# Designed miniproteins, single chains, continued (3), part 11

Each design is a single chain, and the fold is of that chain. pLDDT is the mean over its residues in the fold that is shown.

## One batch from the design tools (miniprotein)

Design m8378
Fold by ESMFold2-Fast:
Order: structure tokens, then sequence, then C-alpha cells
Structure m8378 (fold): chain A 70 residues (1-70)
């Protein structure tokens, strides 16, 4: 599942895929109405995306955060 994918990418140091896995977990919580958990996962994904300079991923995660905070 998404948690196993996150653990795997973190272990091998694939930060881009770790950020994607975190965003995926955030989306799962958002669909369940768990807005606080969704926000926490999106914020973690955003921190990695910003560190990597991945402007496309930053924009994607910022859009998801706006949906949680609306």
Amino acid sequence: GAEENLAYYRAIGDEAMEARALAGLGMEYFKQGKLEEAREYFERALAIARRLGDEELVAEVESLLKQVEA
C-alpha cells in the first residue's frame, strides 16, 4: 500500500517518489474526510518538493492543500 511505498522510497533515498507517496497518502485521508491528517501529509510532501526545486510538484501539492483548507 501507500505506507509500504513510502517506507521503501525513504529507505532507498528516492526523495521525489517519497514526496509523491506522501501526497498520495494525503489524498487518501482527504477522501475519507480526515482533513487534518491530509494537511500534514501534503505539508510533508511540499517540504520535499520545495527542497528538490520541483516546481510542478510544488504547484500540484499547493493546489491540494488549498482544497483541504477551503
Scores: mean pLDDT 83

Design m8379
Fold by ESMFold2-Fast:
Structure m8379 (fold): chain A 81 residues (1-81)
Amino acid sequence: SHMDQQRGQRMIRQAESLVRQARRWLDQYPDNQQLRDRVRRQLTMQRRNLRQMYPYLSDDDQQRAQDVLRDLDDVVRRARS
């Protein structure tokens, strides 16, 4: 639906922004375990939500979503270390 498409696009933009911010936080505070745990939980939730919206997205938005999902996975793995 149109609302699902708009929600998906907003979620992609939010996830992209969050990935950029989380990378900066992990670079600046690598030893802050509480921050790493919060980042991991927040990005894992964003990843799950985006995956649920994925089948309702346009082909172009699906490609963009795949890119940000890979970035989310990379940052989550980094936050676990």
Scores: mean pLDDT 85

Design m8380
Fold by ESMFold2-Fast:
Structure m8380 (fold): chain A 100 residues (1-100)
Amino acid sequence: HMEEVRRLLNEASRALFKAMEAILNGDKEAAIKYLDEAIRHLERALEVAPPEVRGPLQRAIDYLKKAKEAVENGDFDKAIQYLGEAARALVEAGRALDAL
């Protein structure tokens, strides 16, 4: 359902923003929590997403997982770079969804 996908994208975007704030504040535990929330929302979106949206969604999930690994390793600069790529993929997913 496209309305459910939009809701999950919005929830993931909010979690991504909170993860970014946590990283900038040096709060590793909060960053991991919000990254896990964002990943969970996007994995749920991927299960119900139309084929045209799945590519950008999978890319966003992959970058969020890389961001989580970077946070776990204490590489916050790399984590912020991966979050930027995840955010771009989420914008692309939203545009693809809106085009349907």
Scores: mean pLDDT 89

Design m8381
Fold by ESMFold2-Fast:
Structure m8381 (fold): chain A 98 residues (1-98)
Amino acid sequence: SEALEHLQRAIELAQKGIDYLKQKKYDEAVKYFEEASKHARRAAELAPDPEVQRLARSIAETFEQAAKYAKEGDYDTALRYSELALRGLNEARQLLEQ
């Protein structure tokens, strides 16, 4: 499924973003969270299930918040939001694999 491919890509990008954030490479972390958000939003557009559509859209917004907090220098909040969004991506992927 194309929606599943976008969720898998968002997971890979989010993992790298979190790794960069932990390495204090904040500009790279922001870029990866913004790209993860785009892929989550695309998954929301393509998902056949309205529940997965809503979840993926919420995840995209959560990555946008993670990027915003990282840009503002609130790296602890950025980490919490990015980890929350990553958990949501794994849940959305599991729902699409059923």
Scores: mean pLDDT 91

Design m8382
Fold by ESMFold2-Fast:
Structure m8382 (fold): chain A 68 residues (1-68)
Amino acid sequence: GAAARAEIEALLAEARRALAAGDTESARQLVNEAAKLTEQAALEGRLSLDEAIEFGREIAALRREIDA
């Protein structure tokens, strides 16, 4: 649902800001929280399959940036 989507997007935005500030540990924690919420929301039917796939892709891209 809209609430789950907004929360995931907020966590990912915070992760991007942490990464831009050089705080890779906070960025990693925020990305992990977004991943857990995405999985839980998808399992509970609060997020569509397409939305879960899109967030999964963004999470994977951010994880690659953190480890670069």
Scores: mean pLDDT 87

Design m8383
Fold by ESMFold2-Fast:
Structure m8383 (fold): chain A 60 residues (1-60)
Amino acid sequence: MEELVKKYREELFKKTEPLEKKIQEAIDAGDLETAKKMVEEYNKVIDELGKEFEERLKKL
């Protein structure tokens, strides 16, 4: 279980880190439209990974 949690966190970080950086860049540039789209992408990635990981844990 702990190994699966660590793997999940590592994947989450690797997938969200570049998006977080791009969101910050867009916000800093005042590009709210791009920032909104990237935030939605970021939230979907987090939600999908978290939901599927949690469902996999319940299956075990």
Scores: mean pLDDT 77

Design m8384
Fold by ESMFold2-Fast:
Structure m8384 (fold): chain A 63 residues (1-63)
Amino acid sequence: GDNIESTVEALKSEDRATRLAAAKSLVEIGSEEARKALEKIIEESEDPEHVEAAKKALEQMEK
């Protein structure tokens, strides 16, 4: 949904605090949409920092 798209955009932010807040929000949402959005960033992003933020969020969602 719209909320997921906005949160995914925040994960790509240059601001570390914004990225952490976005990752936490996606973990709290915990939906299939949130999981797929994180997987898409890992697969398609060229930025290692954005990939790392997405991986950490996925780890938190699994346990």
Scores: mean pLDDT 74

Design m8385
Fold by ESMFold2-Fast:
Structure m8385 (fold): chain A 69 residues (1-69)
Amino acid sequence: MSEEVKEQLLKDIEETIEFIKKDPRLSEEEKEELIKKLEELKKLVEEEKYEEAHELAGEIEEKLKELLP
């Protein structure tokens, strides 16, 4: 995986955190839980643990589908 892909993934994670913070449909507790998971995802991408990052991203997507139908 290239450095360009890593940079893009980190940017996408940061943008997602900003959107979560601004979403009025989520409670403060739900926002905190999602942001914590997104920060862990960011750390995994920074460490180039892409398989673990992909698994965590799937968990975050599933949680978002439950909270934001």
Scores: mean pLDDT 80

Design m8386
Fold by ESMFold2-Fast:
Structure m8386 (fold): chain A 75 residues (1-75)
Amino acid sequence: MAIDEESARQAVALGESLYKKGLYEEAARVYQGVLDGFPDTPYAAEAARLLGKAYEKLGKLEEAEKAYRLAEELS
């Protein structure tokens, strides 16, 4: 459990670093990886919110809306 949460936390931090560099597609892939690999951690809801923000930057508004709804369900 603790190792899964730590892995999810590190992946979210990596995604945020990529997002800050303007690498929105790479950030979205990392956040999706958190959702796929660590769905039962508190970081899954955060990853879904950040995925929504990354999709907005990419102009993928439908995908952004779906990610935000997923974040709400996981909260």
Scores: mean pLDDT 83

Design m8387
Fold by ESMFold2-Fast:
Structure m8387 (fold): chain A 76 residues (1-76)
Amino acid sequence: MLEEIREELEKTYTPEQAEVGIMAAERALDEGLSPEAVRLAAKTAASLYDIGEDKEAAIETGVGIARVLDELERRK
């Protein structure tokens, strides 16, 4: 999963941006979020870092959005 996410991110982002995405994915995975939420955390964090967000802010925002998605999915 994480390796597949990294490969997908590296098609669009630099290695450094992809690494920020993977850090967010690892946090989401550690929290027990769904595979869809983990991927959303990764892509959101990498994208925010790409547009100039601080690394920690990008990771926290990505994981935060992923938590909302996971919570909505669990309600079904």
Scores: mean pLDDT 82

Design m8388
Fold by ESMFold2-Fast:
Formats: sequence, C-alpha cells, structure tokens
Structure m8388 (fold): chain A 88 residues (1-88)
Amino acid sequence: SLEDLVAQLEALVKELEARNERMKKEIDFIKENYDKLVSYYENKAKSLEDTLKAAKDAGIVLPEEEIERLKQEIDDYKGAIWLLKLFK
C-alpha cells in the first residue's frame, strides 16, 4: 500500500539521519581530542615555563645546556599547538 511505502521511506530517512549523527559525533570526538591535545601541550609548556621562572626566582643556577633544552621543549610544544590550531 501507499502507507507501507511511506513507512519504508521514513525508515530509510531515519537510518540516513542516524548515520549522519554518528559521523557528526565522530567529528566532534576528533575535535575534542584535538582540544585535549592542545590543552595537554599548553599545560606542558606552562609547566616548563613555571619551572624556569621558579628556578630563577629561587636563585637556582641551572646549567646552560639544561636551560636551552627546556626552552627548546617549550618551543616544540608551542609549535605543536600552532599546527593543531591551524586545523581547528
């Protein structure tokens, strides 16, 4: 019957809508993982910056090689954040 055909089309539309919602959730999950990764790197960079500041404020003389290593790690995390934000 026409009613049965309408019911079948409604079921198909519902299936396609469900697939679209699943894809949207996967995109949202990827975005959330990007946001978590950005936050992770931001926290890592801040922690290293706070460590350098705390050492300086305490009058602790770190070896130059160690200071350069920590600064490079901060720059690497900031570079990763910059790249991730390009794909926002």
Scores: mean pLDDT 83

Design m8389
Fold by ESMFold2-Fast:
Structure m8389 (fold): chain A 61 residues (1-61)
Amino acid sequence: MLKDSVQVLTDQALKKGLITEEQAQEWIKNATLDVLRELGRMVMGDSIRAGREASREIAAA
């Protein structure tokens, strides 16, 4: 269900510090396709950035 997907992505964004608890509650209450797309974009972008940064740090060591 759409709400379940929004909940999972919101939890991931919160753990990564990308959003506040207040924003997370608002997005869970107003679970829409637009919110799902925005959350997916944030989480995916952060994962790509983290992988790239980790590779750079290993190469520099």
Scores: mean pLDDT 71

Design m8390
Fold by ESMFold2-Fast:
Structure m8390 (fold): chain A 135 residues (1-135)
Amino acid sequence: SAKKREERVKLFLERLKELGIFPKDLEYSESLSLEEKLELMVYLIVKILKGEGTYDDYIIINEILKDIAEDPNASEELLAKAALVEGFFDLVLELPVPHPFYYKLMERLSEELRKEVEKRLEEFRKKLEPLRIES
């Protein structure tokens, strides 16, 4: 199971590189831009996937998702990137349901961008299938 988990994390990191999102170790504050918040979220997700995450890291991820999903000035590009990052994270963790803020992000996208996000998540799900963790 450890080797399969390592390969799943590697696939997640490849998706981040493809999206051009670089993790940044920033201190969470309301003064951060939404783009900086997304970079911090990615940093915290990578930390969690390496087994170095804390409960506080999950709280900060939830606050960042809320900040992006509820900001009326968030661009569709930023919303789509946040939805993809959260969707990839949920798939790597094999969560039974998507995070509630994933749906809020998706609802704010055009139909075309929503379909593109769903397509990228489906392609990632297919790559993870041979690496499923035993229950």
Scores: mean pLDDT 85

Design m8391
Fold by ESMFold2-Fast:
Order: sequence, then C-alpha cells, then structure tokens
Structure m8391 (fold): chain A 75 residues (1-75)
Amino acid sequence: DDEKAKEILEKHKGDPLTEAAVYAALAAKAIEAGDLEAAREYFEKALEYARKAGMPEEELEEMRREAERAIEEAE
C-alpha cells in the first residue's frame, strides 16, 4: 500500500496537488497504524505540496489544526 502510494508519487512528479493528496492519504493510514511520527511527517509534506498547488493559507491552517486534532486523539 505505501509502496503503491510512492509509485503514484513518482509517476505524478511535478503535480503538487496530486502529491499533496497522496501524502494526506499516507498520513491517514499512518494514524490507523498507530505511527503518529510518520503521520505528522506526511501531513507536513501534504501541507507543503498543497501550498505549492496554490491552496489558500487559511485552508492550510485549517488542515493543520484538523490533522493535529486527529493525531492527538489517536494516542
């Protein structure tokens, strides 16, 4: 699964919106697996690529808050 996500990232290199979506999906899977460190790293990458894709900073801040809440709840 993670390997498939990395393959999609390689295929869509230079498409920041797709890269952001893949990293967000990886973060969600990391939360489900209990790997909160990986989840934080993947969310940071998702936000970085979403910003490169032109997402408004207001939406980026909202995504960050939701991600932090999800990670804190996962324990």
Scores: mean pLDDT 77

Design m8392
Fold by ESMFold2-Fast:
Structure m8392 (fold): chain A 58 residues (1-58)
Amino acid sequence: DLEQQAIAAARQGDLLRAAELLKSLGVSDEDIEETVMAAIKAKSTEEAVKVVEDTIAK
């Protein structure tokens, strides 16, 4: 499942991979940019994962 793969990539700190998978899920370029920026600013891996999960849930 692409959603689970995107979450796993975020948990591994691979934000480029997470962005690629979000694009494959049909997420807009604007939402991907916002998500990646928020994940970079995240204080923990779990917070970065939460940001990706929230984007997928939209």
Scores: mean pLDDT 80

Design m8393
Fold by ESMFold2-Fast:
Structure m8393 (fold): chain A 61 residues (1-61)
Amino acid sequence: SSMERRIEETARRIREAVRWLMETLGLPADEAIEQVAAALLAAGEDPEVVRRAVERVRREL
């Protein structure tokens, strides 16, 4: 479905940004995830898509 594709794409974006924040700034994974999620919500991303993408990322990190 288009929603599942959006969740997958958003999860990829979160994973890449979180990795960068952890490697470059030394942020803990949880804090990095929260910052990226907040930025996506501020940019107008669908809250349900962001929530499901975050759940997926947390299962992988």
Scores: mean pLDDT 87

Design m8394
Fold by ESMFold2-Fast:
Structure m8394 (fold): chain A 74 residues (1-74)
Amino acid sequence: SAEQVAKLRAYVDALDLPEEVLSQVRAIANKALEVAEAGGDASGMLRNAATAYRQAGWDEVSAALEGMAAAVDA
């Protein structure tokens, strides 16, 4: 929904992370925005992505994606 899109954008804009981490988070956030605009499960997609990044050792990216999913659900 438009409200979920606004929440996603606000969350990403508020992130203060190293550029390497932020670049990865923004790439996933852009896909989540497309899912949210199409009426899909953006939070579910973000949680699945967070799990994949955690398994790859990208704990900071994973934590940011989990936080983003929680913000969308709020």
Scores: mean pLDDT 81

Design m8395
Fold by ESMFold2-Fast:
Structure m8395 (fold): chain A 66 residues (1-66)
Amino acid sequence: VRAHLRVALYYAKQGRGEEAIRYLEKALADPRASEEVRELLRQAIEYIKAGDLEKAIRLIEEALAL
């Protein structure tokens, strides 16, 4: 999970929303992810789709801190 989240964070910081979503979806598919992490990642994906990369980055960083 953490490896996919770190990659997603780097893509989001580069403005590459589609690549960031791809890695967030890989993290969501990991059965080791907690429900708290999953909720943050679902919200991050929605913010990327809305064009709000700054909020998505914050949510990914929060998930990484868990």
Scores: mean pLDDT 82

Design m8396
Fold by ESMFold2-Fast:
Structure m8396 (fold): chain A 91 residues (1-91)
Amino acid sequence: SMEEKIKKAEEAVKESGVELTDVEKERIKALKDAPEEIVEKFIEDELEIASSEKATEEEKIMSLLKLLELDKVRPSEKIREAIVEAYEKLE
C-alpha cells in the first residue's frame, strides 16, 4: 500500500543518517502557502534528482527527505505519490 511504502521511505531516510538543514526546512515551510505552480515545480525538480543516474545515493535520500518534509507542511495525494516514486528509485 502507499502507507506501507511511505513508512519504508521514512525508515530508509532515518537509517541513512542524512538530515535536512534548518535552512532547507525553512525553505520548504515557505511552500505552505505558495502557488500550485511553484509546488509542482519543486516536486518535479526533486523527482528528477531521485531518477537521475548521476545523482548520488545521498542526493536521492535528500530529495526523499525534502518531499517528506513538504507533505508535513502541506499534505496532499500528489506529494505522497511523489514520495513513493522517489523511494522506489532507491530500491
Scores: mean pLDDT 86

Design m8397
Fold by ESMFold2-Fast:
Structure m8397 (fold): chain A 68 residues (1-68)
Amino acid sequence: MSDALVESIRRAADLLVKLAEEGKLTPEQVRAAADHFERLAATSPDPRVQEALRGAAEKLREAAEKMK
């Protein structure tokens, strides 16, 4: 169960990064998505899911920074 969720989180982050790189998302929208993943990580009881969500948030913040 957690493996499928972890993979889904990673794919969602990759898709959002791609959309940001294509100019289809604003830096503000990408940062909002990163903040959302970070909040989900804080409330998740599964350490593997927490790690995946924090990784996704960091990846999205890096993408938003590159859009400056």
Scores: mean pLDDT 81

Design m8398
Fold by ESMFold2-Fast:
Structure m8398 (fold): chain A 60 residues (1-60)
Amino acid sequence: MIKVEVTLPSIEKAIGTALAAIGLDPRAKVTVSGTTVTVELPDTAAGREAAAYVEAAGAE
């Protein structure tokens, strides 16, 4: 299980990032708290791609 947590600059970006993660891997378990997004993903190619996307979004 891959777990990624990022804090985004706005609620809109947090929701957008969460939806993008689900779109990349529909098995993603996503929790949004304010501007913080926590995503739990299976250790698969799709899960690793989704995790990398979420981490990159948080680094922006």
Scores: mean pLDDT 79

Design m8399
Fold by ESMFold2-Fast:
Structure m8399 (fold): chain A 72 residues (1-72)
Amino acid sequence: VEAAAQAAVDAAREVAALLARLGPEAAEASPETAAANAAALAALEKVKATGSEEQFKAAYEAVAQILLAAAP
């Protein structure tokens, strides 16, 4: 569960880095951004399937905080 939560955070950081580097318009069209978003979602689904509600909430909030900080 910890590994899946870390994978979700790592993928969210990748999305944030792409947003910072490319800007929101170019990042939205980027296949790298789409892949990182898919990875973050898959990791969060794994936390939801294998972890507790509290573990999922913590992972989701960590991902949301990273993406919110990067959002325009």
Scores: mean pLDDT 74

Design m8400
Fold by ESMFold2-Fast:
Structure m8400 (fold): chain A 63 residues (1-63)
Amino acid sequence: SERERLERLVAELQAAIDAGASDTEIMRLVVRAQEEGARMSPEAQAELTRRIDELVAAWRARR
């Protein structure tokens, strides 16, 4: 389902950040999530964008 794909994309990004993945890997996952999100409903795309932005902001704050 769309919800399952959204939760998987968010979980993959969160797991990579928590594991201390490289900047290149983090950005690769962000791009992948944005590309998959572009094919989702407007509501799901808005939620995915918000959740990715929150994770990226938290990741940047750790630097």
Scores: mean pLDDT 85

Design m8401
Fold by ESMFold2-Fast:
Structure m8401 (fold): chain A 85 residues (1-85)
Amino acid sequence: SQEQLDLEVEATLVAMEVAILKRIYERKQKAGKPFSEEEIKWLEEVKKRVDEVLERARAAGAPQSVIDYLEEVKKEVEELLKKAK
């Protein structure tokens, strides 16, 4: 269905955003630089989107593999937020 495809696209996009933010964090840590306020706000927005996509996935009865993947992405963004703050 279109709803399933839209959900898969959104899941992929939030996962990519988390991966980008993780890379930025690692590069900044290596350079001895903290996350900027804008980068922290981006992390907070991505965390909210991950939560929303995960809720939608569960409500839509998405496969357990998709739910597990999104839960891993959520864990990664939460760990980044904890380290950045």
Scores: mean pLDDT 84

Design m8402
Fold by ESMFold2-Fast:
Structure m8402 (fold): chain A 91 residues (1-91)
Amino acid sequence: DEEQLEEARRLLESLTPRERAVLRLLAEKGFATVREIAEALGLSQATASRHLQRLVAKGLVERVPGSDAYRLTELGALVVRVDEEERRRAA
């Protein structure tokens, strides 16, 4: 859907490098807890939690019901695909 691709590109432009790294990690793992994200990215749990809350506010990440884990939304998965295409063109 072209409109969703345009929205994904706008959202991607609004993301910090750390926020993009969190999205890529969730795409790789499927889901992850604050602790797992902190360990994988070399962040404190407080810093990882702040990035996750910002991504939840942007509609890119959601908490898994009944769990302490987070996963990409459909929009978040689309943003990751757009980021991958941009990185592939830059290589």
Scores: mean pLDDT 84

Design m8403
Fold by ESMFold2-Fast:
Structure m8403 (fold): chain A 56 residues (1-56)
Amino acid sequence: LEEQIKVIEKNIELAKKRYEEALKKGDTDSANRAKRIIDAMEKQLEELKKKYEEEK
């Protein structure tokens, strides 16, 4: 579980960087796409963290 959490955290960081780059360029389409990816990954991360708690 910790390994999966770290992988998703890295992916979120990468997507966030792309989101910021798209905003700087005024590329609304790319920004919206990156935000959707971030939102989906954040939801998955939260679910994994909850699962990690449940194993206690």
Scores: mean pLDDT 79

Design m8404
Fold by ESMFold2-Fast:
Order: sequence, then C-alpha cells, then structure tokens
Structure m8404 (fold): chain A 117 residues (1-117)
Amino acid sequence: APPPPARVEVQIEDPYLGIPPAWARLEIRDGAVTVSASGEGRGGANAALAAYTAALELLRALGGPREQIEAFEAAAEEARANGGDEHAETLGRVIARELLRAFAAGRVPFGSAGAPA
C-alpha cells in the first residue's frame, strides 16, 4: 500500500477583543499549501491574515511556487484591507517558525506524499 499523505493542519481561533470566534486552517499536503478561513468582520480578517502570513513565510523559506506566493500575498493584503492587524501577522510568523522547526527536525516535510504516478 502507498504511504499515507503527510499533512500539517494548524487551526487558528480568534477569541480576542470580544469578537465572535473565527478560524483559519493551514494545510500542507503533497507539496501544496492550502488556507481556509471562516468568520466575518475583524475576527475573520485576523484569522485569515494569520494563516496567509504563516503560509507565505513557509513558502518563501521552502522555495514554494511563485504563483502561489503571489496569490497568497494578494489574499493577505485583502485580509489587511478588511481589518487584519499587526498582531495577526505576528501570530502567523510565530506559527511559521514552529512549523519550520518541525520540518528541520525531519517531521512532516513539505511535499512528503509520494510522487505522482
């Protein structure tokens, strides 16, 4: 049997500032980074900005595809325009740092699923 696909999922919840809970997920699977987010207003913008900031730091550090970097830069800028703040960006950088440490330890590397046949 082929080995199972390797992935890292990070769920981000924004309970801060009395805003209704919002979340974003960062999944790294088969050499691809995906971000999904839910939540309206500033909470949703902060969750999205944290996840896209984390994804951008990971893609830049690991030499990810330029097109994906450009798409995520645009998504991060939209999240900032919708009220995402510096604290969300800081959280994203912290998440990326911890994921990069895990990767450096040889755990769940980027693109760790088997080559496409």
Scores: mean pLDDT 70

Design m8405
Fold by ESMFold2-Fast:
Structure m8405 (fold): chain A 60 residues (1-60)
Amino acid sequence: GPALEEAQRLGREARRLAEQGRYAEAADLFHKAAELLSSENPVAAEIARREAERLRELGE
């Protein structure tokens, strides 16, 4: 559905930002993707949140 498609788009964008060393921005997009996934796919949402936390730490 639209939420899953948007979450996938955000995940791809976040990976591009992380490849550029833009970790804080990538983490923000993974957090947004997690929120979109939280009701429909809780496991994917948790994975996205953990990736966001890891990237946030790298950006500090």
Scores: mean pLDDT 86

Design m8406
Fold by ESMFold2-Fast:
Structure m8406 (fold): chain A 79 residues (1-79)
Amino acid sequence: MAIEYAEKAREALLAGDFEKAEEYARKALELARAAGDDEALAEAHAILYAAGLELRGEEVTEEDVERARRLALEGLRAA
């Protein structure tokens, strides 16, 4: 289920395992697209964004993740 991978991705992100967070978020994204689960899709996009910033040495806040999720949910176009 897409949401389970999104939860695993979030846990990995909070644990500082940004590579695993990105891996699980990519899996959640794939499953959410297949299922048409817009909420899981938005969450996966937010985690991918946050993990990517951390891997580049940028500090990410929970507010940044929530903002990315909101923007993904509002998107009527692909990504």
Scores: mean pLDDT 71

Design m8407
Fold by ESMFold2-Fast:
Structure m8407 (fold): chain A 91 residues (1-91)
Amino acid sequence: MIPLLPREEAIRQLREVAEEMAKAIEKNDKRYPTLLVSAALIATAAGLPEVARKLIELGDKAIQDVNAGKDPKKVAEEFRKEAERILEEAA
C-alpha cells in the first residue's frame, strides 16, 4: 500500500509548498510546475483529494494567466490568497 501522510504533516508541508509556488510564479521560476506536482501529490497522499483538485486548478489558472501576459506578481498574490483559503478549509 502506498503510505499516506498524516493530515497535520501534509497541511504543514502544503503551506510551505504553496508559498514557494507563489514565489516561483512571481519570479517566473522554471521549477513552478514541479512545485505544483509536489503539492498535488502531498495532498493526494494525505487523503485530501479535494485539496489536490483545487491546487491543480489554481496552478493551471496561474500558468494560463502568466502566459496570457498577466502580471506575475498579481497572479502570485491571487494564488497565495486562494491557496491559504483551501488549506484553511482542509485544516
Scores: mean pLDDT 75

Design m8408
Fold by ESMFold2-Fast:
Parts: sequence; structure tokens; C-alpha cells
Structure m8408 (fold): chain A 108 residues (1-108)
Amino acid sequence: MVQLTQSPKELTVKEGETATITATASQNVGTNVDWYFQKPGELPEPILTNASTRMPGVSSRFSGSGSGTTYTLTISNAKAEDTGTYYAYSYADPSNPTLGEGTKLTVV
């Protein structure tokens, strides 16, 4: 079973700064990594799929890159509305999908 490790666990950025979140897979998962965003008190929503493809309606400030074992989510020009928890999710094995531990972003 694949494990996803996220770094950092928590980060604080100022409005207008760039936030970078990394996920590392214990095995090669190709591009089978999605990114989810959870606002405080809400359910997680998908924002990126296949490592780099933005979901419809997602701001161009969000970008993803990576393949194999290392994946990066970049949030440019951070806004207060970006505050919440970001999760990497791998479906390389559809019978045993893996969720990362999450990264808590605070925009001040």
C-alpha cells in the first residue's frame, strides 16, 4: 500500500505570498495524485487531479507538478479564503486509495 507524507504539516503565509506544499509517495504512483482542499467546518473538495490538472472553477493561482514519488502544490498570491487543510490523495491502487496526513495553511 502506498503512503503519502506531506510537508510541512503547518505553514503560515501573508496575503500575496506563495505557499508550497509537498507530498512524497512511498512508491512510484505516476501522476495518480489529486489535491483536496478543506475549509474549516466543510467537507474536502478536489482542486487538482492527475498531479497538475485544475478542476473546473479552480483559480489559476493553484498549480501542481510532479510525477513518480514527489508532488508539489503551489498557491500563488495567497488569499484569506485559501486558509484550511490541503490533502494529497493517491488512487494508484483504486481498491486501496491513500490520503495524506494534511497540511494546515493559515493566511494572515
Scores: mean pLDDT 85

Design m8409
Fold by ESMFold2-Fast:
Structure m8409 (fold): chain A 60 residues (1-60)
Amino acid sequence: SLSATELLVYQKDKELLEEIKKLKEEGYSYEEIAKILNERYGFPFDAEIVKKMLETYYKA
């Protein structure tokens, strides 16, 4: 839902980024990470969204 999406973008954004970083450090691919996030958060992620999130927020 839109409400769930808004919460994900704002409140869960930091948790999501930490989860992505952790999984990336553990050697998971973006496709695998998207799958894990879909199962954990119930939101339909794909590899491109996961990659863009990391790239956008990890800029120096």
Scores: mean pLDDT 68

Design m8411
Fold by ESMFold2-Fast:
Structure m8411 (fold): chain A 82 residues (1-82)
Amino acid sequence: GVEKAVEALSKVKVKGKEAIEALQKAAEALKEGKYEEAAEYLQKMIAAIAEAAKTATEEELKKIEEAARAAMPLVEKIQEGL
């Protein structure tokens, strides 16, 4: 599921790379059972996406929405572990 979110975020020019790096670190932390660390990286991803949205085109906003939907299972697993 993470791969689809990464692909979508790769189309976002401002903060897209930062959002991808945070998402990947959140997924790695979750695999290691580090739920608090995963939540911290998830918050960094959300902050990067919020910043990206300020200057995003309509096409980039659609990609942000696609990434959010694809990342939802990861978000739910992190919340369940807290």
Scores: mean pLDDT 83

Design m8412
Fold by ESMFold2-Fast:
Structure m8412 (fold): chain A 55 residues (1-55)
Amino acid sequence: IEDVVKETAEELRKLGAPQEFIEQAVKELKSMPTENEAKRKAKELIELARQLVEQ
């Protein structure tokens, strides 16, 4: 989970997501009960951030 959180936070930063969004995403990922669920959630958050930044 820690690696998933770090990689996701870095990817969100590269996409230009707001710091508040990144902090909330990290909190959500840490609350996931399994690493596989965290990875799935990470993909969803990255896709959402990409759409928001491309507005």
Scores: mean pLDDT 76

Design m8413
Fold by ESMFold2-Fast:
Structure m8413 (fold): chain A 80 residues (1-80)
Amino acid sequence: MLSKEEALKKIKEELEKLLEYVPKEKIPEEFRKLLEEVAKHLLSEEEIEELVKRIEDALKVLPKEKIPQAAVDLVKLILS
């Protein structure tokens, strides 16, 4: 299983890749899948749903390039 730091790094790197070829509207669902793959052992289902909702909200106000760092910051906040 990935450590907290390894999971955060992988989330950032994979989101940067996803944002290159996935439409903005599909990013929340791809983010859910990413969290389930890399952080299922660190996050509850409720925490994953909250993170997906927060990224959906962030996509409405932030430029695409800021989303990977915003996702890392949000996951870090929840993982306390």
Scores: mean pLDDT 82

Design m8414
Fold by ESMFold2-Fast:
Structure m8414 (fold): chain A 77 residues (1-77)
Amino acid sequence: SDAEAKKLYAQGKEALAKGDYKTAAELYSKAISLATDPALKAGAYYNLSQALEKLGKTEEAKKYQAQADALEDAVLA
C-alpha cells in the first residue's frame, strides 16, 4: 500500500542521512514495489539513484534516475 511505501521511504531517508547507502537503496526499492502514487514512486526512484551513485553503481543509478524523470513528467502532465 502507499502507506507502507511512505513508511519505507521515510526509513530510506533515515538510512541515507546515516550514510547507510546499501540499506537506503534496499528500502527505496521496497517502497517502489509497494507505491501506486506516481509522485511517491518518482521520489523513491530519484533517492534510489542517489544511493546507488554513492555505492559506485553508476549505470544502475542512471537507469533509476531516468525512471524518476519519466514519472515526474507524467505527474506534471
Scores: mean pLDDT 84

